# Designs tried in a protein design run: designed miniproteins, single chains, continued (6). Part 7

Each design is a single chain, and the fold is of that chain. pLDDT is the mean over its residues in the fold that is shown.

## One batch from the design tools (miniprotein)

Design m20227
Fold by ESMFold2-Fast:
Structure m20227 (fold): chain A 60 residues (1-60)
Amino acid sequence: MTPEEAERKRENAERAGLDLGRPEAAERAHQLGTQAVEAARKGDDEAAERLLSEAQRVAG
């Protein structure tokens, strides 16, 4: 996973939380997604995918 792909997935999870009227969930998705982007920058694709899955779960 590239850092650019992780950024897009983070934005999608955050937006989903906001669209559902869950600002706290959107904030948590942002935090998890930011960690995923950092993992992707370090080449840790497994951690990046896991963190993005958690962000998606929290947001929706």
Scores: mean pLDDT 83

Design m20228
Fold by ESMFold2-Fast:
Structure m20228 (fold): chain A 64 residues (1-64)
Amino acid sequence: MLRELADAFVAVGQKHLEEKNYEKAAEAYRKAAELYRQAGDFDSATEAEKKAKEAKKKAEEAKK
């Protein structure tokens, strides 16, 4: 369940990233990373966290 939910948040993050909603994308990827960690899937958690940081940087650039 947790891993399936994390996969869903990754998909949501990708959609927001495509729509240039970088803050929402970062939030979705952060939630995915947390759920992957809870599920014990640390490799997927690390990848989701990396995507969250990239999206957050894009959001900061858009505001600055």
Scores: mean pLDDT 81

Design m20229
Fold by ESMFold2-Fast:
Structure m20229 (fold): chain A 78 residues (1-78)
Amino acid sequence: MEYVKKAEEAEKEGKYKEAGELYKKAAEEAERRGSPDAAGYYEKAALAYKKAGDYEKAKELLEKSIDLGVKELEAAVK
């Protein structure tokens, strides 16, 4: 997972905005592949943007994570 590894490295360097962008790319790739990991990556992106002080972007990404989690539950049941 190329973007996730780069995001983790960016976090270690204190580059939280860059880490958020990389986690968002990982989430978008996972979403396109139908991976259940997409919601988790959007959540990590939201937390990184929060650490960067971008609360509006963090909220947007967290809402995306919740929406995908709900869709995953619906797909598992029906």
Scores: mean pLDDT 79

Design m20230
Fold by ESMFold2-Fast:
Structure m20230 (fold): chain A 61 residues (1-61)
Amino acid sequence: MSVLDQLTPEQRELLIKAFEEKGYENLTDEDIERLAKEAGVSPETVRQALKELEKRKKEFT
């Protein structure tokens, strides 16, 4: 169940950029809500996508 695969390329790029700029651990609930607004998805979707990016980074490093 890949949340990233459900996102458009533009939505994925937006979330990847935020993840690269701040990192998963430094993103606040307010950052997540802002990203959700910009991407047009729920905050839960943003949290799941960011968690998946963090997991992929650990596996591919």
Scores: mean pLDDT 76

Design m20231
Fold by ESMFold2-Fast:
Structure m20231 (fold): chain A 60 residues (1-60)
Amino acid sequence: LVEEINALGREARELVEQGRYDEAIELLERAVELAKQYSPVVARVAEKELREVKEMKERA
C-alpha cells in the first residue's frame, strides 16, 4: 500500500513537470483515498500535495 501511494505520487509529480495537471490531480486524489486507509499522517501529506498541484493548475 505504501509503495502504491509512493508510485502514484511520483507519477503525479512527473505529470506536473509536463504541465498535465488534470491527470496529476486524478492520481493524487487516488493516493489520498489510499492514504486515508493507511495512516492519517500520510493522508495529510497527500492532501497537501493535492492542494499544491490544484493551485499550480489555477496559476497556469
Scores: mean pLDDT 80

Design m20232
Fold by ESMFold2-Fast:
Structure m20232 (fold): chain A 57 residues (1-57)
Amino acid sequence: GGFEEAAARAAEAAAKAEGAEQAGTDSLNMPRQAMPSGSDDEINRAAVQGLLLAGAG
């Protein structure tokens, strides 16, 4: 098969899994609420900022 087709299908599966994770969080009351690290988006933003700061050389 084509790598492009496989990559597109993998991206769809990943997006679907993200939606399922969000739904599961509400049902299970995950302990992430006990750790005030913010949302997954905030964690990703912090990681990107860290990479930008590290790349300042």
Scores: mean pLDDT 58

Design m20233
Fold by ESMFold2-Fast:
Structure m20233 (fold): chain A 94 residues (1-94)
Amino acid sequence: MEEAEELLKKGIEALKQGKYDEAVRYFSEAVEKAKDIDPELAARAYYLMGIAYEKLGDVEKAKEWYRKALDLARGFETAPLAVEAAVNLAILEK
């Protein structure tokens, strides 16, 4: 879990710096480490990957990652991530 959280943190920092390719790489690694252990962290990483791909102009990959985030978050009682993923997905599908 600590390794996945550290990767998520590095990805967020890269995203803030406009290093979207680097952010995607960190979020992808965070997902692989968290996927079976911390699905809530994996859902957050999917959502942030959607944002990074949207910033890169890859709308189809952004939609795919927002869908993955929504599907994972749907199983949890914390609604904010699911709502944000659904809103961003709907905007891209207009």
Scores: mean pLDDT 75

Design m20234
Fold by ESMFold2-Fast:
Structure m20234 (fold): chain A 60 residues (1-60)
Amino acid sequence: SVEEIKEEIIEEAKKMIEEGVDPHEILEKVLEKIDKYKLSTEEAQEILEKVGELVEKYLE
């Protein structure tokens, strides 16, 4: 389902954040996955907002 795909993308991004990967590279990887699965603009926005929140929390 789309929800499972969104969860997978977010979880993969979280792993990259925990591994200290550059936020710009994480964003590029997330965008690549969004394009690969042909997610809608609304679905892409939800993923990007969640990933951005995780990045901000990790920087502290």
Scores: mean pLDDT 80

Design m20235
Fold by ESMFold2-Fast:
Structure m20235 (fold): chain A 53 residues (1-53)
Amino acid sequence: MTLEEALERALAAYNEHPTPEVGALLDRMAASTDPDEQLRLAREAIEVAEKAK
């Protein structure tokens, strides 16, 4: 997925289940400013949200 799609999905996951783990990943993504790192962190946030039943 693109960075834009990953960001949208990560935010949606946080809005559905605002867990501190997902929130921390989104915060680190915002602080990164590197698009490759932002994409990586966004995908990690999505994966954590999906695995956190």
Scores: mean pLDDT 76

Design m20236
Fold by ESMFold2-Fast:
Structure m20236 (fold): chain A 90 residues (1-90)
Amino acid sequence: SNAAAADALTSLGATYFAAGQYSSAIAALTAALALNPNNAAAYFNLGLAYLALGQYASAIAAFTAALAINPNNALAQANLAAAKANLAAA
């Protein structure tokens, strides 16, 4: 199913992120979102990858999308605040 394939790509993206392979993480997570645009975990991990690259505007968009799907993700709320603070300081 598209949801199962999206979950597999989200896990792959998280693995690439843990390995410091941020461009590969973004590619896998973007593919996951193409299959399931309601994948909160994919948006959250995409935000983390963009944040690691200093792409604060893209990180804000990704965390905002994750929170639109799952508003109770406290870690996404904290990382969104951090991304906004970094963008404002730039």
Scores: mean pLDDT 90

Design m20237
Fold by ESMFold2-Fast:
Structure m20237 (fold): chain A 55 residues (1-55)
Amino acid sequence: SAMEREKEALIEQLLESSLEERKELIRQFREQFSDEEVEEVLARVGEGLIEKELA
């Protein structure tokens, strides 16, 4: 779906962003999506950051 594609694109962008850029992107995302969807994205970003650090 379009929403799933947007979430995937946001996760990828967040993983490649600086801390300051990430804060701004998350703030904008919270304005557009539900708390559940925001928590899903944040969990996946957290997992991706851990994987990146371990790789």
Scores: mean pLDDT 76

Design m20238
Fold by ESMFold2-Fast:
Structure m20238 (fold): chain A 78 residues (1-78)
Amino acid sequence: MAEEAVELIREALRAYAEGDLEKAEELGRKAEELLKKLSPEEQKRVEAEGGLVVAELLEEQGRTEEAEFVREKALEEL
């Protein structure tokens, strides 16, 4: 399910931010496997929602301009 792939991406990015690289890689690969099973329409939605998660992390790091750019691009794909 597309929502499950987005959740795995969120978890992978948070693990990466926390320095748990092994967990980040495992969750990232699991998300990639799910993405390959989704329709092109669902893949596009997951990519857009994944972009919003990246924007949230950039904003948490104080990288506000980069966060806005990524968020705008993600919303364009929806």
Scores: mean pLDDT 76

Design m20239
Fold by ESMFold2-Fast:
Structure m20239 (fold): chain A 70 residues (1-70)
Amino acid sequence: MEKERIKEESIERGLEVAREAYEQGASPRESVVRGAMAAAKKGMEAGLSNDEVSEVAEETARRAREELER
C-alpha cells in the first residue's frame, strides 16, 4: 500500500501544479507538462522506480489534459 499511496500523492501534487500554472496564465499544454514534471519529481524523491515515475507522470498528464483542454 505504501507505493500506491506515493503514486496517489505524486499525481495529486502534479495536478495541483498543473492547475496553479493554468490559473497563472500558462497554456493548457504548458500546464500539463509542469504538472507531469512535478508528479515525476515527487515520485522519484519518494523512491518510485523509473517505470512507476513514468506511470504517475503519464496519469497526471492524462487527468490534467482532460481537465484543462476544454
Scores: mean pLDDT 84

Design m20240
Fold by ESMFold2-Fast:
Structure m20240 (fold): chain A 71 residues (1-71)
Amino acid sequence: DLEKEILETARELEKLLEENKEKILADKELREKILEALAKAKEAYEAGDLEGFLEYLKEALEIVKKWIAEN
């Protein structure tokens, strides 16, 4: 279920972004990587590419998770 996976991924990403907001705002490189992935997600969504939208949401989520694991 693509819609369910999008909602679950978006909710997990939103939670991690909110929990780490101050640290993300302080780290320019991390912030830029997240914003780039989210910009690609927005472009995919506007094009009607829901598979691409999910892929780029997962990319943003992995960027945040990797940073948390390394910091």
Scores: mean pLDDT 86

Design m20241
Fold by ESMFold2-Fast:
Structure m20241 (fold): chain A 115 residues (1-115)
Amino acid sequence: MVLDLTNSGLTSIPTDLPSSLTFLDLSYNNISGSIPASLGDLTNLEYLYLDHNQLSGSIPASLGNLTNLTILLLSHNQLSGSIPASLGNLTNLEVLDLSGNQLTGSTPAELSNWK
């Protein structure tokens, strides 16, 4: 299942997301607050685009549960803290974009294809 809500004026991540979701694009909205740990429950996700929002706080370690994920775009937010080592569990990840945030430290050695 595909859900494309790009440039939809959203201020928060929807709570009624189906577990069958394979593609989620929430980019170019006004979403603020933290990335909810419950996004890690969407284990069928292959593409997750949260870039160009106002997301703050840390990247939740539960995103490492998204083992089918091939593209993760978190760029141009207000994310802080370190990149969680659990993202190394994303062995299918081909594209990772964390640029334009307030993240500290280095990308974990187990991650690949960082932009």
Scores: mean pLDDT 83

Design m20242
Fold by ESMFold2-Fast:
Formats: structure tokens, C-alpha cells, sequence
Structure m20242 (fold): chain A 56 residues (1-56)
């Protein structure tokens, strides 16, 4: 999945906000992928967006 690959690259670069955007797109394509949701929640916590992290 193109969005997952891009998110991984951004996470390696510590570009957490951009990584969150690509993870959101990846989840839109496969809403049942709990691994992506956990990854997105972790990124939101790093950004200090605790309310968004709880809603994922």
C-alpha cells in the first residue's frame, strides 16, 4: 500500500504530522486494519493530540 510505505518513510524522518496524514489515508482504504489504527494513535500521542488518539 503506497500510503503505508510513505508513512513509514516519514516516521523514519520524524515527520509525525505528515506520517499521520498518510496513515489516515491508509486506514480509509482498509478500516479493519487495527495495526494501522494503533500506529496512527501512537503518532497522535507523539504530537500531543490525545483526544484524536483515543478516537482511533
Amino acid sequence: NEYVERAKELLEQKKYREAAEYLERAIEKDPSDFTLRHALASVYRILGWYEKAEKV
Scores: mean pLDDT 82

Design m20243
Fold by ESMFold2-Fast:
Structure m20243 (fold): chain A 76 residues (1-76)
Amino acid sequence: SQAERLEAVDRALAELDELRAAVAGRDAEGLALLDEARRALEEARAAIEAGDEAAFRAALGRALAAVRRFVERAVP
């Protein structure tokens, strides 16, 4: 349901904020990627509220791509 999707995105945003706090001041490149993922998740949330399935899928794709880049990079 729409409510279940919103709850899932809100949980993902909370987890991402915890990770952002953990890398803040230590990994500027990683923080930038997590900031990009957070913006994309906020766009996904807005798309769910608007009932825009295409915008939701596009925003979710961008969030996942940013998280993938974060995980695949070498951590200094």
Scores: mean pLDDT 85

Design m20244
Fold by ESMFold2-Fast:
Structure m20244 (fold): chain A 69 residues (1-69)
Amino acid sequence: MEEKEKKMYELGSKAARLASEGDVDGATKLFEEAKKLIEEVEKKYGKEAGKKMEEAFSKGAAEELRKLQ
């Protein structure tokens, strides 16, 4: 679980960085990968687990965007 949360955080951080650099296509692909992982985790471990994955992604993205200010 924690390892998957770390991966989601890293995906969010990288997606935010790519978007800030103008690589919208690359950012979109990472967002789609994250969405698939959230759906798989939610299906296997329940809605609460999926929400934790979503929160990890959002936190990674937010922290990267904060550094780029």
Scores: mean pLDDT 81

Design m20245
Fold by ESMFold2-Fast:
Structure m20245 (fold): chain A 57 residues (1-57)
Amino acid sequence: SLVVSIWGAKSIDEMAAASTAVADALRKHRDQPLEVQNKAVEEAAKKHGAEARVVPA
């Protein structure tokens, strides 16, 4: 299992957009190594003014 943390967005709308983008990035890279998933979610969140990280649960 994986835990995804998303933080640093300045508004609720930006957080919602970041969360959607991060979920889409994880869906596209679900079968890839953790490092690839982490890079994808970081990039997705950054586009919406947020930060994200994936950690093992």
Scores: mean pLDDT 82

Design m20246
Fold by ESMFold2-Fast:
Structure m20246 (fold): chain A 65 residues (1-65)
Amino acid sequence: DDDVRDQIEHGERATRRATEVAEQTLRDGGSPEEAEERAKEVLLEEGFSEDEAERQARRIVDRLL
């Protein structure tokens, strides 16, 4: 079941990358809004829809605060 496995692996990698970018933005003195925007950009690059990227980026930043 390659599609399910690919979705899980892709989602995990994308979320991890977005989380790292959000954490780095906050470490560099960026705002939560800036961290959310950068995480959203990463998720969009990974093929997420705009709505999904926005929701995931928001959850990531909320988790880090």
Scores: mean pLDDT 78

Design m20247
Fold by ESMFold2-Fast:
Structure m20247 (fold): chain A 113 residues (1-113)
Amino acid sequence: RELQALTLLMLGNYYLKKGDYEKAIEYYRKAIELVPEDSPLYLRALYNLGIAYEKMGKYDEAIKYYEKVIELAPGTPLAARAYRNLSTVYDKQGKKEEAEKYRKKAEEIEKAF
């Protein structure tokens, strides 16, 4: 089960690098179905779903997945990455104040590690 989830996550990563974002999303969704929400594999799949949606220009979906990562794993290095990506998404939307806010949140977490 966990090995199957890892294999699906790796397939999602392969398609993400290849630019096939729809297949990447499909494999990440299948991976999260196989593991509990407190699994590191679940968190990595959510983060990568955010990246896939961001690459597709679906910023509202990307924001939802990054926010879910922060909710489930607050104060972690992965949450810091999610905050940096939120900053980038808000900057791309022209929301400079929100972009700066989330950039600072990422830096605060990064200073703890």
Scores: mean pLDDT 86

Design m20248
Fold by ESMFold2-Fast:
Structure m20248 (fold): chain A 66 residues (1-66)
Amino acid sequence: MSPQELFDRLVALAEAGAPREELVKAAIELSKKTKNPVDLTLAAMLVASLDHPHREEILDAIAKAA
């Protein structure tokens, strides 16, 4: 799966109202597969827009997995 396909999946999951755990998994998979800082920034911005108590942990996981 390409970084673009992973990003498209993350967006689709967010639009469908998927559970937080599925969004986190998709964001981490994207950060592991992409070396493009734009894709990583977009994933981080999407997660940062979520009203979740674990938002900061998720952002840290994305940053460290990149």
Scores: mean pLDDT 65

Design m20249
Fold by ESMFold2-Fast:
Structure m20249 (fold): chain A 100 residues (1-100)
Amino acid sequence: STLALLDEARAAFDAGDYERGRALLETLDPEEVKKLLPELDLDRRLVALAALRLHGTPDEELRKLLLEYGVPEEVIPSLLRALRALDPETAVLVLAVARA
């Protein structure tokens, strides 16, 4: 399931297996991720948003979702840059923000 793949990707990043984490996010169907996004907790939402960005979801659509979830407007540009860059260091930052 999409939820299981999101949880596996997060576990891979937590274990330092960034190559596997990224590969798992690349296998996700972005339309299924979008359907599940409102039902997810904050930790899963940030991983899901990283997956949507990786699949080419436009900044304007991601911005609207972040605003709906109560993310302050001033933080959104930095968060979108982090989601776009999804590499080992950026993946750690995305997970750290989810835990804050």
Scores: mean pLDDT 73

Design m20250
Fold by ESMFold2-Fast:
Structure m20250 (fold): chain A 67 residues (1-67)
Amino acid sequence: SKEELEEAKKKLEEDVQGVIETLPLSEEEKERIEELLKKALESKSMEELLEKTGELLAKIKEIVEKL
């Protein structure tokens, strides 16, 4: 449902904000994560949200592996 999609988006935004505040990220890395989050939050379906969330998590993993 739309309600489930909006709740999932809210949870994703809260979780990603926590990552941004916790990790020692460069300004460019923060901007990239925020860009991917924005794209995920624009999703019109749960399938699209999961796909965009996957892209976001892959980028966070790439950054963490460099730390």
Scores: mean pLDDT 83

Design m20251
Fold by ESMFold2-Fast:
Structure m20251 (fold): chain A 81 residues (1-81)
Amino acid sequence: AAPATGRLVEEDGEPAVELHGAGYGAGDEDVARAIATALVEGNPEASLDELLARLDAWAARGEAPPELVAAVRAALRALVA
């Protein structure tokens, strides 16, 4: 199976997050860390606040469970701090 990956994309001029790989229902901390790492490495010029805002925009679309969003948020803070 392909590893979990995350990247920022543009949909109709709005920032969005595209995720592939491991199932979102796992609640696995490693999945959240992999997504956060991919977002940071894919967007080296983005601030932590910008990455968190894009994560929140993606979460608002209803495509991810709140628990996964919270785990990715925590991992982003840990990686950028």
Scores: mean pLDDT 63

Design m20252
Fold by ESMFold2-Fast:
Structure m20252 (fold): chain A 55 residues (1-55)
Amino acid sequence: KLSEEQKKKILDLAKELLEENPTLTIDELLEKIRERTGIEISKKELLNIIEEYLS
């Protein structure tokens, strides 16, 4: 399970990446987040974080 600090870091990076390129797929976003943060996350976890942001 991700810590709150890790979730914040992922959310902020996801926002940045999507603002730069809103056509990024979830798979591409997941890969970039893993590469940039070194945090191993699942698609489900990423979608949950993004859903919180969008909702």
Scores: mean pLDDT 78

Design m20253
Fold by ESMFold2-Fast:
Structure m20253 (fold): chain A 60 residues (1-60)
Amino acid sequence: MVVELVKKAAEAEGSERANYQTAAALLIASGDATPEQVEEAIKLARELGDEETARILENA
């Protein structure tokens, strides 16, 4: 789930992008994402050049 939201955030702009970033951060903050899923999502965001999303996930 978090990985899918990271992919969508990287492809989106404006409010849609912000909504995907917020949804991913909420999944991490609520404990619905495993540590392995969080690590994979942050790595993917960086590989996509989406440093903003990677930082949001690291701080969630």
Scores: mean pLDDT 83

Design m20254
Fold by ESMFold2-Fast:
Structure m20254 (fold): chain A 106 residues (1-106)
Amino acid sequence: MSRLGIAVVAGPDGRTVAALLQAEGEEAERVAREVAEGLRQGGVPVAGVYPTAEALAEALRRLAAEQGIELTGLEIRDGELVARTAGDDELGGRLAAVASGVAEYE
């Protein structure tokens, strides 16, 4: 199965930003691009698609600052991105693994 990590961070005023963590392979990269496009069409700013959780976290922090979202903490725990904002200890920022329908091709 290809997996896609999606991190979404919300500010205290409800503004959101997103970034994507891609799994290996051309199919996973295509799915990541399609999901990023869908999020942008829905009005969510997307930092991009990143091969590592560290690159994703830095891109999210940068985009959040550009959008006026004040992050007081951003950390990666095994399998999860945890974000904090000035208005709450944890308003959002979770990596969600999305299983693609390609398990039969592993």
Scores: mean pLDDT 59

Design m20255
Fold by ESMFold2-Fast:
Structure m20255 (fold): chain A 55 residues (1-55)
Amino acid sequence: MPTEEEKEELQKLAYEALSGASDDEVAEVVAKIVQALDAGDIEKAREIIEEAKKK
């Protein structure tokens, strides 16, 4: 189970990676990250952030 600190850190990284992205793109990526964190899969959440950074 990811800690609250890990969740906050991943959320900050996601917002930084999506800086300048459209609101629709941000919402979709954030939804995927939230789903991964709800499942306790912090590695999946990090992969989603890395994919967003490539855009």
Scores: mean pLDDT 74

Design m20256
Fold by ESMFold2-Fast:
Structure m20256 (fold): chain A 82 residues (1-82)
Amino acid sequence: SLEEVKKKLEELKEKIEKAKTKEEVFELLKEALELAVEAGVISVEEAIGRILRAIGMILDGASLEELKKFALEEIDELLKKL
């Protein structure tokens, strides 16, 4: 159900807030985007675009806190679409 998807996205937000590495944040963001695609909330193309943006941020030297902020804002946008 969409309510179960919302709960899982909220749990992923908590995991991102507690994450200790950029790799962990990136993997959790991918999990959230994959969940949103499976639930029909966003397209595959939208998910790929968001992943590429996160990769660009990492390559540009974004801090752990900047990557967390980005990932949390992305999940908040997914939650608004539910």
Scores: mean pLDDT 90

Design m20257
Fold by ESMFold2-Fast:
Structure m20257 (fold): chain A 63 residues (1-63)
Amino acid sequence: SELEELLREYLARTRDATVRAVLHDILRNRLSKEEAIEVIRRALEQVTDPRSRALLEELLREL
């Protein structure tokens, strides 16, 4: 799916443990695009690191 390819592309480019954990959670649970957006939004409520936040926000814009 387009979502799975996008997430795998991000995983290939990032070593950020927080971002990788969020992306693996989405892939493992085979979430829909809508469910993935909600998971990322919830992660952004807890994530304080500016680099992790920037990458998750970038991903949200591409979804």
Scores: mean pLDDT 87

Design m20258
Fold by ESMFold2-Fast:
Structure m20258 (fold): chain A 55 residues (1-55)
Amino acid sequence: MEVKEEVDKVLEELKKAGLASETMVQAMHRMVEVDPKAALIVVESMKAYLKKKKE
């Protein structure tokens, strides 16, 4: 549940920035189910990108 919460938070920010598609959201949710550790790595990369975009 916590991994999915982190993914959902990042995806929501990406959607507001116009950077996330429905396909990306579905792919990330799939990754949480199949490989939550890989999902966390992707989330960290997305968070870094969002910080650059917002700042």
Scores: mean pLDDT 76

Design m20259
Fold by ESMFold2-Fast:
Structure m20259 (fold): chain A 66 residues (1-66)
Amino acid sequence: MRLLVRLRGSVEAQIGRVLWLIGDPHVEVERLSEDELLVTLTGSPAENAAIVAALRADPNVEVEEL
């Protein structure tokens, strides 16, 4: 599945979350702008749902499913 992820301030301001995403071997991350990432989830449906839930729970992150 593909997600548009918007980070409060910038990618650099939210570096801990970005590194958490990059550290997952089933997550592909492409930087679209100063504060936007395209995230591709290639794991199981349960693993993907857990990542989406974690992102949605983060007050510094906005998530749109594409």
Scores: mean pLDDT 86

Design m20260
Fold by ESMFold2-Fast:
Structure m20260 (fold): chain A 109 residues (1-109)
Amino acid sequence: DKEKKIEELKKKYEEELEKQVEEAKKRIAAGEIPSLDEIVEELIKNAASLSDSMIAEAVRVLKLLGVPQEQLEAFVRAVTGDPDPQATIEALLAKYEETVEKKIREYVE
């Protein structure tokens, strides 16, 4: 079943992403890579260079890294110009899920 294969690949993709995020959390805690604050600041500085798909992925990754809601909202405000980012954050997370599913479907089909 094609749908079952897509579901299994989506699960593997999410598990790999979660594993990479968990490893990044450990490295941040050990001082091996920049703090969450520095990562968010760098993303804001590069906001104009980010594609829609990159912004959606960044929101997902920052949320998984445990970035405080206020910092996540500050990033979304900087990249979108939206003064009320809550609905925009939800839309970006939905867009990330749709993009991942579309990419997997194109790969399987």
Scores: mean pLDDT 75

Design m20261
Fold by ESMFold2-Fast:
Structure m20261 (fold): chain A 55 residues (1-55)
Amino acid sequence: MEEEISRILRETYERALAGEPVDKEAVAERLASLGVDRDEAEAAVNTVVSHAKSL
């Protein structure tokens, strides 16, 4: 995964861990604009947020 995509996912994970609101649609759209497939972007964001909430 490209460095920018990894950074966005890491920041999303950290925000979710802190209990901050995460706009999953906006994050997925941003990833898609960087060349990530829409379904992959949505799955990645959902996985990151779910993992943060499971801890």
Scores: mean pLDDT 78

Design m20262
Fold by ESMFold2-Fast:
Structure m20262 (fold): chain A 98 residues (1-98)
Amino acid sequence: SKELERLKAVAYSASNILKAGGEASELIGEKIVEKAKEEAEKKTKEAEEIGKEEGEEEKKKGEEEIEEAKKKAEELKKEGEELRRRGEELLRETEERL
C-alpha cells in the first residue's frame, strides 16, 4: 500500500511537470509572435525615416516574419497540447496498472 501511494505521488508529479511544460510551450509561442510584431513595427518605422519605398519594403518583410512567427506559435501550441495529453495519459495508465 505505501509503495502504491509513492508510485501515485511520483506519477502525479510527473503529470504536473508535463502539463506545466505544455503551458510553457504555448506561452513561448505567444511571446514569439509578440516580439515579431514589435520588431516589425520598429524596423518599419526606422525604414520610413529613410524613405517611403524603404518603409513599404520593410513593412512587407515584417508581415512575412509575423506569419512565420504565427506558424511557429501554432507548432508550439500543438506540442503543448501533446505534452498535456501525455501527462493525463500517464496518470490514467498508472491508476489502471495499480
Scores: mean pLDDT 85

Design m20263
Fold by ESMFold2-Fast:
Structure m20263 (fold): chain A 48 residues (1-48)
Amino acid sequence: LQEEIEQARRQAERDLELAKRSGTIMGSFFLRGAEGHRQEAERLERQL
């Protein structure tokens, strides 16, 4: 569970980096991915 939280946070950070490098259209897609992974990490933390 702790490892899953860490991976979700890492994935969110990588999606955010991709969003910064991508154009507006693709950037929106990666930003949504990052937000999803961030919310998942928070959800898992609340279960601990």
Scores: mean pLDDT 74

